# Designed miniproteins, single chains, continued (2): the designs that were tried, part 111

Each design is a single chain, and the fold is of that chain. pLDDT is the mean over its residues in the fold that is shown.

## One batch from the design tools (miniprotein)

Design m7864
Fold by ESMFold2-Fast:
Structure m7864 (fold): chain A 82 residues (1-82)
Amino acid sequence: SVQQQLDRMYQDTQDSIQNTSQYVDDHITDSQVRQQIHSLIQTHNQRHTQYRQQGTQQSLDNMMQDDTNFTVQIHNLRVQSV
């Protein structure tokens, strides 16, 4: 079902966020980059919670697009920190 796909994607995103947060804590000392990553995580979590609650194909499509954009944004910020 669409709801099962939303729930799975939400969980996969939570696991990814946990790994990213651990990496930031362990390796990134730049306070500006850390703050930007944490802000992106917070905003992303809020949108994903809304999409999950809506339970529609449209919200699933939006969640998939947001995950792609989030991954790119996090990657770009991480490479700036080195």
Scores: mean pLDDT 83

Design m7865
Fold by ESMFold2-Fast:
Structure m7865 (fold): chain A 82 residues (1-82)
Amino acid sequence: EKEKKIEEIIDTIEKNFLDVLKRRLASGKITPEEARKIVENTKKNLEKLVEKYISDPEKRQEFLKRIDEIYEKALKLIDEME
């Protein structure tokens, strides 16, 4: 089901994205400014995915809230490592 696939994508991003971001920042492979751009692009892409595939307004709002939480955690991580 499309909803379950979106949930799995968001779960995977929440678990892996923050770890990858932290490792790349710690190694100096990306700058904090580049990391913020990656986070913004990831948020925008996930929001478009939810808008396109989730027709239920309540479920859409729930997924958008989860995306916002991931975004806030990622920005906090970048700020703490800067």
Scores: mean pLDDT 81

Design m7866
Fold by ESMFold2-Fast:
Structure m7866 (fold): chain A 73 residues (1-73)
Amino acid sequence: ALSPRKYGELARKYIEEGKDEEAVEALKKALDLLLKTTSGELAQLIIQRFKQEGSKLKNEKARKELFDYLDSL
C-alpha cells in the first residue's frame, strides 16, 4: 500500500488531470491511513485540510461524495 503522503500526491495529480473520481478515492485512502493513528485536534486539522483540497474538485458529484465522507468521520 502507498503511504498517506503518496496518496495525497496522487490525488493532487488526479485533480490537475481532471480525474476527480480517482482523486476522491486517493484522498479517502490517505485519510483512512492518517486517522488510524491520529485523533482529537490533529484529526480535525487533517479533515479541514482534506476539505480544502476537495474544494478544488470541479465535478460536483465527486466533491459531494468526498464531503459526505468527511462529515461522516
Scores: mean pLDDT 80

Design m7867
Fold by ESMFold2-Fast:
Structure m7867 (fold): chain A 76 residues (1-76)
Amino acid sequence: DKESLIKQAEEYITKAQEALQKGDKERAKEYLNEAIKILSKLSGTEPLVEKAQEYLDAGDLQKAIQALQLAVLKAK
């Protein structure tokens, strides 16, 4: 179900933002990886999911979050 996958991805992105607010970068990365796995199942998100992975690999968690938020908008 596309709508359920989008909601799950949004929840993981929110959890990642909360983890970053607490200074827990490792937990934030875990949540962002879960959002990437979910969004990769949805068509039209591929370029933004790829950018989010690149940002995660570079340690830029804020840009990774922004890319995934944009991917959610494209999936809707």
Scores: mean pLDDT 87

Design m7868
Fold by ESMFold2-Fast:
Structure m7868 (fold): chain A 105 residues (1-105)
Amino acid sequence: EMGRRGAETAKAGAEAALEAAKEAGSEEALKAAEEGLKAAEEAERAGGEASPLALASAGAGATAAGTGLAIAKTLKAKEAGGKAAKVGGEAAARGGKAVAAGKPA
């Protein structure tokens, strides 16, 4: 149970890192997250008897994926924020200009 819980926790962490790397759109973060997930899946398969060694390997992979992801997520979140602000600003500007065009100067 403990070995399985540890392997499942490492796998869940690697899966979360992979999903967030997908959202970040960074291929390098995706690769790191995929490697971490593969290590976590191997630990899950070995999780009965070899739990301590398998979990150490999975933990290292998940940590590497998480670190790369954190960087990529920060950069992509900033880019996504900028894009959302630009789209929102353009929509508001067009709406405001359309309304102004219908009013006396």
Scores: mean pLDDT 55

Design m7869
Fold by ESMFold2-Fast:
Structure m7869 (fold): chain A 99 residues (1-99)
Amino acid sequence: SRIEELKREARELQERFAELLEKKAPEEELLEILEEIVRVAGEIFKLQAEEKGDAEAKAKAEAAEKAMLAEIERARREKVPVEETLARLDAIILAVADA
């Protein structure tokens, strides 16, 4: 299934992100991997919503992905630490869950 392929890809990206954090990789490289994680996770949630016929869940997943990608672009432009970016992404996820 495409969802199972994407879940494997997400796990591999998360493992790579953790390795890069431990190696104190440049912020730009960390943000690049984080962007890939957000895009893959967004696709998983959109496909899961589509399989259930849940148009509202799909719209929320699309909005959350767009908001998270915007925060990553801002971090890249403004040189925001990755830890601050992660906190902002967590806030977006919580806001979408409560809406």
Scores: mean pLDDT 84

Design m7870
Fold by ESMFold2-Fast:
Structure m7870 (fold): chain A 66 residues (1-66)
Amino acid sequence: MSLSQLFALYDTNGDGRLTRGQFIAAMALAGFSRAAASAAYNRFRGPSGLLSRSQFRQAVAYVRSQ
């Protein structure tokens, strides 16, 4: 599954943003640990606590670097 498809699967309202829970679930589906996913979310989340598509890509790159 591409990153674009993974984002779309969890972006249930189509607003182009993921919540913390949606991001952690997406990372778990991709085979990453909850700890790595939480660290990436905390590093790249915006003030609203949501991840944009670009922040999602950066967070995934960070998780993959662990």
Scores: mean pLDDT 80

Design m7871
Fold by ESMFold2-Fast:
Structure m7871 (fold): chain A 98 residues (1-98)
Amino acid sequence: SAMAALQAQGRALAAELAPLIEALNSGEISEEQLEKAEKIIKESEKEEIEEAEKIIEEYEKENGESFSEEQKKVMKAIMLYIKRQMAKLREQAAALAA
């Protein structure tokens, strides 16, 4: 049952991130996808947002790439959402270890 719960969590994560991943893969970001990204960013702590922005900036410098502002928002949202879900999983694992 623990495996089934983990698989269900993985499917929920994939479903939530699918529109944002599709936006990056297609190269065209819809207004709905951008609004979803902005909502995730608004729900995040300032320090987490700044960390995500630094990672993107370092990646651009190291790889000689430049992303649009919309692409950066979607990338930040994906990183922030994954980080929040991982934190929840760590909390659950700690509770089970007691």
Scores: mean pLDDT 78

Design m7872
Fold by ESMFold2-Fast:
Structure m7872 (fold): chain A 119 residues (1-119)
Amino acid sequence: MKLTIKYRDPENEVGEFELDSEEIEKYFNEDVKGLAKLVLALLRLMEAGYIVLDVKLSNRYEKIFMQIFIEVADELGLKYDLPQEVIDELNNLELTDKEKEIKEQVIEEVKKEIEREKL
């Protein structure tokens, strides 16, 4: 399965990109740094003027990934135009204690990489 993200580029053209759900699950379970780099790649597109418009979520790991992405985007003041129903779904997603620990580790790794690039 693939996580599909719909975006508008800086030239106002609409496109889609796909992330492998199996890769997201593998990173979530085995490689927190890999997951953080994937989140960072999306954040860098947003900093370049890409606006996330919609997302098709099919599994729990995709939802956790998008929840992490949106939380960091909000902290950085980056703009997105996701439907309210998607935002509500991500905000209401209840994580297990283990999933919360992984989320916190991913967010910390993302913040470390952002700080590294400023230096």
Scores: mean pLDDT 83

Design m7873
Fold by ESMFold2-Fast:
Structure m7873 (fold): chain A 64 residues (1-64)
Amino acid sequence: SPKQQVLQQLEQSKQDVQQKIDELQQKVQQGKASTRDQTMLILFQGILSNIESLIQKLKEELAE
């Protein structure tokens, strides 16, 4: 199914974005984050939220 393929790609993208968030959060926790790092963290968190919403919608569509 094309939706199954897209779901697999979104799950992979979710993992990649989460890794970038984890690295940026580590910098924040250590007090080493620049203003740019803070902005990038917010942007990646927004991207992650959008990916998770798309995954949820596709899973609901694949449920039957």
Scores: mean pLDDT 87

Design m7874
Fold by ESMFold2-Fast:
Structure m7874 (fold): chain A 80 residues (1-80)
Amino acid sequence: DEAKEIIAAALVHVAKRALEAGINKEEAEKAIKVAEKLANMTPEELIERFTPEEASERLKSLQDLPEELEEELRKIVEEV
């Protein structure tokens, strides 16, 4: 659960920067939807739970993502 929340928070932070810059709007909106489905949390909840720095540091600690988590993420990305 926490690993999914960390990945989702990182996606939301990156997507929010892209939206604010007016770049890759479709990709950014898709990333936000992927994050919502992965963590079962709103983008606002994810941003409040992890700062960009916290999400980045914790994501690095997850260098070896469990195979099951990678597969779930791939399925969500394909659905969105």
Scores: mean pLDDT 74

Design m7875
Fold by ESMFold2-Fast:
Structure m7875 (fold): chain A 79 residues (1-79)
Amino acid sequence: SQETQVLIEVLEQAKSTVSSPDSVYDKLIAAAEKGGIRGALKEFAKINNGPEPDDAQVEQVRAEAAQVGQQREAALAES
């Protein structure tokens, strides 16, 4: 759930850096809200005509999201 929150925030920030809103980010955010990191990865694979993610891929992305969350907390503490 915390990793999913980090992913959603990253997607929302990416969306806000685009001059015009991209519906792809909206679809990924909605998929993450419904199915967590796995939901977002499935939607991303569908958009890119890629293979559906395996459990190992979902776990890897979850670990990366946790790492990003830790880095953001460390950066905030440094400030």
Scores: mean pLDDT 75

Design m7876
Fold by ESMFold2-Fast:
Structure m7876 (fold): chain A 82 residues (1-82)
Amino acid sequence: SMEENEKIIEKLTEALGKRFPHLSREELRLAVELVLYELKPEWVEEKPERNGSDDVARAEMVLYFALLENNFDVEKTVELLK
């Protein structure tokens, strides 16, 4: 559902923020949405736009591999990012 998808995005954004405390919530959310649009497009309502930030790209890579390692289990991915 739309509500469950938003909750997933918020959980991943918060967890990713612990690894990238210098990134804004907007940048962290963009990284999450970019990864999910590629791997789980059904969890993202609108196609996110890249901003060309190297820091956002690094956050994307960390989340991408964390999701793959945990077979897209959100709770396990959040725990790994802590």
Scores: mean pLDDT 82

Design m7877
Fold by ESMFold2-Fast:
Structure m7877 (fold): chain A 88 residues (1-88)
Amino acid sequence: MEPPSVVLDRPRLPRWTPEESAREERELFIGLADVLESLGLISEDERNRLVQLLRSPDPAERARARRELLEIQNRHDERLAREERRRQ
């Protein structure tokens, strides 16, 4: 039996690549909205609004919510990259 040395379940990328499963994609974006709200990048109201859009049967609204979340995530990712550079 080999005990694990280090298990770091660090997110592969701040932005994931949607494969094709709309369900997984929706769940990830809902989770992202929650994380962004926790980080103060969006308000609780915005988070709930984006989640509602992600649950919308309208593909245009879902696509819009995804794009908004990705834009916010991209801005946050840029900030994280800057923070990482500082520690370098």
Scores: mean pLDDT 70

Design m7878
Fold by ESMFold2-Fast:
Structure m7878 (fold): chain A 86 residues (1-86)
Amino acid sequence: SHMEEEFKKELEKLKEKIKNAKDGFEVTGALVELIKLAEEAGLSNEEIAEILREALSLVGVELSDEEALEIVEEILKNKDVLPELE
């Protein structure tokens, strides 16, 4: 659908921001935006965790499925504050 195409375009922009990030703060900001975008699109936490794993691989960070899911849940719990990855 047109909404799915728009979501994919915004997701690709955020992946590009992560890939071109100069420091951990820029990575974290783009990840928070990505997770919020995916939640707003109606994706499950597990689906968002898969996207997070792919995005972090662009900056050489390897996460397990469990670690990615924990990060997604933590960010969504604290979405009114920019979370630091713990």
Scores: mean pLDDT 76

Design m7879
Fold by ESMFold2-Fast:
Parts: C-alpha cells; structure tokens; sequence
Structure m7879 (fold): chain A 86 residues (1-86)
C-alpha cells in the first residue's frame, strides 16, 4: 500500500531539502520504497510518498521521521501520515 508522510515546515529551500533528506534516509534505512514526493512552497508542505507492506511500517517511518525532525533545526510545524486511498 502507498502512504504519504506529510511534513509542514517554515517555507525555505533549506527546510524543504532537510525535511526530504531526513524522511528519505529513514525510509531507505527501513527498506521502504520511495515512489514520489512534492513540495508546496506557499504552504510549507513537503510530502514523501512511500510503498510500505503494512500500515504499522508506515507508522514506524512517521514516528522516526518526527523524532529526527524534532532534533533538527528546521522550524518544523507538524508531521502526519496518510494512507493513499484509491
């Protein structure tokens, strides 16, 4: 199944690059396939799309991404996870 990791940051190229790098690194470390991503520069929303075999693995990615972003100086406003519904 496909899941969105949604990261809201203060809009800047550095914050978007940092948020994507952290989320992508954790996904790869967990063996999850990254299938896409997007940034909305006006709202500060960065979205990473991952293919995960279970909701539990997507939630673990979300939790680890949130923890690593909280340690980074990126002005993070929020982190969420959503299942992509057909």
Amino acid sequence: MNYKIIITVEPSAANFAGAFAIAHQIAEKKGLRVVGGNVDEKTGVATLVVEAPSKEQAEELYKETREELNKARLNVKGVDVEEIKL
Scores: mean pLDDT 77

Design m7880
Fold by ESMFold2-Fast:
Structure m7880 (fold): chain A 56 residues (1-56)
Amino acid sequence: EEEKKLEDFVKEMNKLAEEYRKQIEEAKTLGPDAPQKIAEIRKEFKEKVRKKVEEL
């Protein structure tokens, strides 16, 4: 059960990372606004991860 909770947490983190990767890849194709968009996405991703870890 405890391992199952950790596995679920890891799955959520992996899904978040995959979505983050996709957003970054697509943001790179936005041209001149890409750097700013990427920075915002990175900051939001870090905040989401931090909150998830705090809830653990």
Scores: mean pLDDT 78

Design m7881
Fold by ESMFold2-Fast:
Structure m7881 (fold): chain A 96 residues (1-96)
Amino acid sequence: MADVNVTNISDNVKRITGKLKKGESFTVNVEQAGSLELIAGNIKEPLHLKITLPNGEQKEVILDKGESFIINNALAGEYKFESLVDQEVDLYVIVS
């Protein structure tokens, strides 16, 4: 089970912090189609995540501290984030 905290910074910004083991996941719900931006926060090692989009499409991302990944034309629905390694997470999820 994932040991992560999801904090709503604003209506459009979530922060996910904690520890993930390889294969553990968390989810983020996006209420409307638009843009989804992921920003790595204060991490010591790069984030290794597999993202499953609402349509079932999968993307693997590696994010160094302060790096971002943008999904343009993001679908409304549930996004699943799966850890590819044992890691500490600090991730901002911005919906616009």
Scores: mean pLDDT 84

Design m7882
Fold by ESMFold2-Fast:
Structure m7882 (fold): chain A 74 residues (1-74)
Amino acid sequence: MSVEEVLSLLKIGMSVDEIKETLEKAGFTFLKEPEDKSGKQRVVILSPDGRVIELELELEGNKLKGKSGREIAW
């Protein structure tokens, strides 16, 4: 799964719990879990095909406001 496909699973307005559930259902494993806090945070996930993806998630009032991501070497 590409970074773009991962980002498409996450919708603006999702809570932290919804983000966790969505990625876990898609087969991702959290190496660094999202936290319920406002502002930008780094989240790291392992894909089912062995890729490591670093996400930058921006939350406002426990809701997803912004998202970006990149594949990293692990």
Scores: mean pLDDT 82

Design m7883
Fold by ESMFold2-Fast:
Structure m7883 (fold): chain A 65 residues (1-65)
Amino acid sequence: MDDEERRRAIEEAERRGQRSMDEVNELLDKLEKMKPEEQKKMMKEWGISQESYDNMLAVREEAKK
């Protein structure tokens, strides 16, 4: 592995990390504005499990520190 490939891999991982955080934050904001019944329906439609949702909340909470 050369230095250029290593640099590109790091940049790509950072871009993915940033996008994932932005997507999680936007998704959580949208879900939090919904009523509990609407939130459950939307989570099911998007294929989001309760465990995944709890994990996203934990990630957001940690990022806010």
Scores: mean pLDDT 69

Design m7884
Fold by ESMFold2-Fast:
Structure m7884 (fold): chain A 115 residues (1-115)
Amino acid sequence: AEAARRERLEERIKEAIRKVVEEGLAMEKDPKKQELLKEALKAVEEGKLFEALELIHKAFEELSEIELKLAAAADIAGVIAAEEGLDNEEAIAVFEELAREAGVPREVIEELLAA
């Protein structure tokens, strides 16, 4: 059960990042930024989650790496909450776990949850 849940979390993380990259590619007109987004998609398919987030950050200079990690964690937690029928408290707990695993500082997670 726990192993199956972890595999599902990893697949949902990959799906969320893939969606961000696909949306970015649809909107982006700069060939250099398009190349970085394509490299990020390849990194996702290879299971290199942190490398993919770094490449997305380089494509969108104005976005911090922390903001990208938080956005991915929130999207994945929302999908899991919808599929598992989680309440708001349980969904927030999943978000906290994903953000922490992605390396977001505890203080940043606590501040965001207060918003």
Scores: mean pLDDT 69

Design m7885
Fold by ESMFold2-Fast:
Structure m7885 (fold): chain A 90 residues (1-90)
Amino acid sequence: MEKAKELAKRFVEALQSDDPEKQREAVKELIDFLNKGSLEERKAFLDELIKNVPEELKERAVRVLYQLAEMSKNPEAQKLIEEAAEKLEK
């Protein structure tokens, strides 16, 4: 999925920048995507994210994902995000 891959790449770039403003914008776009996307789109995004997050950024990604889960309007999206965060914790 084109959108899912693009968002995953942008999210990783935001984490690499260590810029709170960039990270906040990425989080905002992700919340919109996760609330409006299909279940398949959410899974594809999270799979791409897990696959592409560098080892050094996993802790940052986990923190941001838990924030996304809390801000999500969709219980299914929240559950998937929490699962992705758990996979990244290792």
Scores: mean pLDDT 74

Design m7886
Fold by ESMFold2-Fast:
Structure m7886 (fold): chain A 77 residues (1-77)
Amino acid sequence: SEKKPAADIIIAEIEKLNGRPLSPEERELLTKAANEASGGENLEVNDGRLSVILSKATTKLKEAGIKLAKVEPDPLA
């Protein structure tokens, strides 16, 4: 089966969701968060762990004060 680093899959998905390229800071945080959540493993593109990794990576960006354009929970944003 074809596997890719979890970070590569997560970065591609978030770029599509945001409709914009990620900044270097966003890419670094996502890479770190994906590696922590996956244990540095290569995953299949439909691995069930990817949804959890994506959620954790998005949370890490918010904790660092970085907001994603398509992930605004605030009804006033």
Scores: mean pLDDT 70

Design m7887
Fold by ESMFold2-Fast:
Structure m7887 (fold): chain A 71 residues (1-71)
Amino acid sequence: SDISSLLQQLDSLSTYTSSGTLIQPSSLFQSFVDSYGLDSDQQIQIGRRTLQYIQQGFDPVTAIAQSYQEI
C-alpha cells in the first residue's frame, strides 16, 4: 500500500515536454527500481525522497539519482 501510494503521488507530478512527450516520474522510478533490484524498504525510502526533490524543482532523473545516493 505504501509503494502504491508513492507511485500515485509520483504519477500526479507528470509533465509534458515542449515537444508534447509525457514525462511520468512514476514510470522513471519503476524503471530505476527494476534496473537496481530495489527491495520494498528501499523503494519506500527512495520514492519518498524522490517525491520531495521533484517538489523542490529537481528533474525526475536527478531526483531519483540523488535519493539513491542518500540511503
Scores: mean pLDDT 84

Design m7888
Fold by ESMFold2-Fast:
Structure m7888 (fold): chain A 86 residues (1-86)
Amino acid sequence: SEYEEEVKKQMEGMIRGIARAAEEDPEKGREYGRDLVNIAKSGGLSPEVIEHAAEAARELAREASPEAAEVLEEVAEGLEKVREER
């Protein structure tokens, strides 16, 4: 749906924000990443949106520094676990 497409774009923006934070401060990146995973756990997002966000995190990790990549991979794993519970 058009709404789901918009939410996917918003999630991509949040993942990019986490990536930028992690490049400057990996601890801050992890904090923001955990906040995002907790939002997904709260039940407002469809499984398809959660899957798309996890894929976006995996994609950005490929171009990130090693420490930022670890943060993004942790975010992707957290989102994938939430998706499995739905």
Scores: mean pLDDT 86

Design m7889
Fold by ESMFold2-Fast:
Structure m7889 (fold): chain A 69 residues (1-69)
Amino acid sequence: SSSRQNLVDAITQGAKDYAKKGGPEGEQKMVDLARMASEMGLTESALGVSDIAKKYGYDKASEEARKFS
């Protein structure tokens, strides 16, 4: 439980950090993070990355990240 929560928190924080950096590399790293979350079975975390991307105005990254939710 705690290890899963630590991964969820790390993914959420990583998405926020990439969103703050912005640019094409930040957008791509958010998509990569959502893919990684999905591969780990953390589909809700992948959706969370999509939501963070949308909040920061990265609509394309949000749509791509959502495919992994």
Scores: mean pLDDT 86

Design m7890
Fold by ESMFold2-Fast:
Structure m7890 (fold): chain A 92 residues (1-92)
Amino acid sequence: TTQALQEVQTGQTLLKLGQYLEAGQAYEKAGNIYESLGQPSEAASAYNDAGVCYELAGQPLKAASAYFRAFGLCFLNELDLPLPSDTVLSVL
């Protein structure tokens, strides 16, 4: 919905202004909204952007947390590809 896009726009503006911590918080908020809407790819992108912003802000633990969430959503989204469950079993 429009709120997630507004948070992304806020993050982009804050990033351009060099307000990295606030930019990271805005992207993280956007990621949370996308995740609640069942949009894992958009959520993963937002969390990844939050991680970059936190890294620039000198907040390595927050950056790691955001990157970890982005990775988890990317992994789950990859598993949500229309592949039959038997395909996974065939590689075991």
Scores: mean pLDDT 73

Design m7891
Fold by ESMFold2-Fast:
Structure m7891 (fold): chain A 73 residues (1-73)
Amino acid sequence: MTREEKIEKLQKYLGLSREEAERVLAGDPAAMRRLAERYGVPVSLIEQLANAKTELELDLTLAMIFMVMEVNK
């Protein structure tokens, strides 16, 4: 999938700004850590999200993030 498609999905499902999505996808450690803390998920899961190569990998990682968020309620 393209970088633009990833940005759009991160905006839609995680409510990120374009700038936040771009920094996470660029591997910015501070942006990744901030997002992990915001959702209460491991930073390794955000790294998996940024490194997803296919739409399926991205969607599965998003589903895992939402599952962890529900468990940590």
Scores: mean pLDDT 82

Design m7892
Fold by ESMFold2-Fast:
Structure m7892 (fold): chain A 59 residues (1-59)
Amino acid sequence: SAAAREAARRARELALRAGAGPGTASGVQYGAQDLAEAGMSVEEAARLGAEAGRRAGPG
């Protein structure tokens, strides 16, 4: 959905602005996309997606 794509885009931007590498940024965008598809708001999905990506990284 458009909301899921926007949440993914914002999560990636948040991760990159926080100094994450491209691989981590890609991971967090998928997390945010999934949360937004589950009905979470774009802003909340982006923040939680970025946090989940950091916890899930590396290994």
Scores: mean pLDDT 73

Design m7893
Fold by ESMFold2-Fast:
Structure m7893 (fold): chain A 97 residues (1-97)
Amino acid sequence: MLELARELAEVLEKVREHRGDPSPEVQELRKKALELHEKVFEKVSELYKRVEEEKDKEAAEKIAEIGREAKLPALLRVAYKYADEELQKEIEKFIKE
């Protein structure tokens, strides 16, 4: 999962660098980003269910780790809500600026 999250971050960065570029190569990057996003969020949905239903701190930590690797602040905000003070400080450090 973390490897997919890292790959998603790299692909999203390349898509941002080529914003407005209609080339087939950049279109393939956008398609890859969508496919990676779907796979990452499928796993996040499983973890979120555990956090919401069981208040599973390990699941919250995994969501935070995925959010950091994917560089997706929305996932970090979800993890922050269920995180202990130590994890909250790490998330704030990552989201800052």
Scores: mean pLDDT 74

Design m7894
Fold by ESMFold2-Fast:
Structure m7894 (fold): chain A 93 residues (1-93)
Amino acid sequence: SSQQIADQIVSIIRSSGLSFDQLMTLYNSVRRTAIRQGIQVPPTPTTPDGIIQSIRDIIIQADDRQQQQIIQSMVDTARDLGYDDLARQIDSL
């Protein structure tokens, strides 16, 4: 279910040890993909917990195709930034 995928992504991100700036880079990729897929996004979060919650809320709203695009954007962004373990974990979902 969308909620199970969202909860798994939240767990992966929380265990990643990413800084606020790194989380914002990941969030901006998710936000951009969500907007392109027609998903309504909330105002930009200002805290690490706010970022994680916003990513969760976006994924819960997404259908299967939209979730696949969001997951792929996270994997691509994590790889581009050198977060290979994060990319591998998200890609396995």
Scores: mean pLDDT 86

Design m7895
Fold by ESMFold2-Fast:
Structure m7895 (fold): chain A 86 residues (1-86)
Amino acid sequence: SAAEHVERFIAALRELAARYLKSPESRAALEALVAALRSGDAAAAEAALDRFLAAFLAENADDPLAEAIAQAIRDAFAQIRPFLEP
């Protein structure tokens, strides 16, 4: 179901975030993204994703894999986006 695809994406984001997010600000950006994903508003989710990835990249500027991880998250979001705009 659409909800199962969204919840699997959220679970993957939370697992990744546990390894890479270091601040209350980046954690707040993750929770805003989770709320937007669950709302079914694709535009809100996309905007929240952009804010989350900006915070993620700022916190992990010294990690050579950070941009590749951010791109993988964008690619995964593109695959679940149709479940937010049925």
Scores: mean pLDDT 84

Design m7896
Fold by ESMFold2-Fast:
Structure m7896 (fold): chain A 55 residues (1-55)
Amino acid sequence: HMEELERARRTAAELARIAESMPKEVLDDQVKAMERFGSPEAARIVREAVEAALA
């Protein structure tokens, strides 16, 4: 599932770039979607990147 991790990192970078302009609820929904349709590892990558961008 290397493609999923690559996609997660790409999504993480995109979300980090726009995180400041997005409501937290929308960001949380994106992470939950990754958990449901991707892997827990992919969801972690996205969540950590978004949290770092907002910190």
Scores: mean pLDDT 71

Design m7897
Fold by ESMFold2-Fast:
Parts: sequence; C-alpha cells; structure tokens
Structure m7897 (fold): chain A 79 residues (1-79)
Amino acid sequence: MSAKELAEQMKKELEELLEEAKKLDTSTREGILKDIGLKLRALGIAYEAYLLYKKGEITEEEYNEINEIAAKLGAALNV
C-alpha cells in the first residue's frame, strides 16, 4: 500500500468511528464504555499517523487531516 493509500484508509476508518459514535447513548453505562472504546481506537490511528509523519512517509497535510477527524472523536494528539 502506498503512503497516500494508507492515509486515505486511516481517514476512512476514523470517519466510520465517527458514524458509530453518533449512534451511542452516552446517558447509559454501555454507551459510555463504547464511546471510550471508539476514542481509544481513534487515538491509536492518530498515533500511527503521527509516527508515519515523523518518518517522512506521509505529508504534514495528510497527518493534519487524520488528526482533525480524530479530534472530532476527542482523540487528537494535539488536544
């Protein structure tokens, strides 16, 4: 997979997590636990993207796009 393809896949995975988060009822214990799980997965993706950016495998623009989506889940590395 090219670095560009990997970055696009990461964005897609984060967007899927955002759609899952919209369906959660965070007034319930189960909803809160699922929300935490989605945020942890998003943080993992953002961290992997950060490592790829630091290695020069993806651009700053690609990393910023990934991190912005992760931020919507409350999982951005810069927040």
Scores: mean pLDDT 79

Design m7898
Fold by ESMFold2-Fast:
Structure m7898 (fold): chain A 85 residues (1-85)
Amino acid sequence: GSIIERLRRLIERIRNARTREELYEAGRELQKLALEAFPNDVAKAIGIVLRIIGIMVDLDLGLISLDEAKAELIRIAQEIIKELE
């Protein structure tokens, strides 16, 4: 499937995540997809990866809720889809 199809499936996985562990796995896949989406724009790809890491760190430290972390990761995935379309 295309990167866009993989991102859409990942958004559904994020929406259905019930635990921090499930969301961490989804966040790692989102990092991988960001790197694959922008192979010729390393600065953009790394910037997105760092945003994802920041959300997961905030969740791990209890600075944001699971629902807030899910919303932020979905936003990032939707931003990538919009840029690729």
Scores: mean pLDDT 90

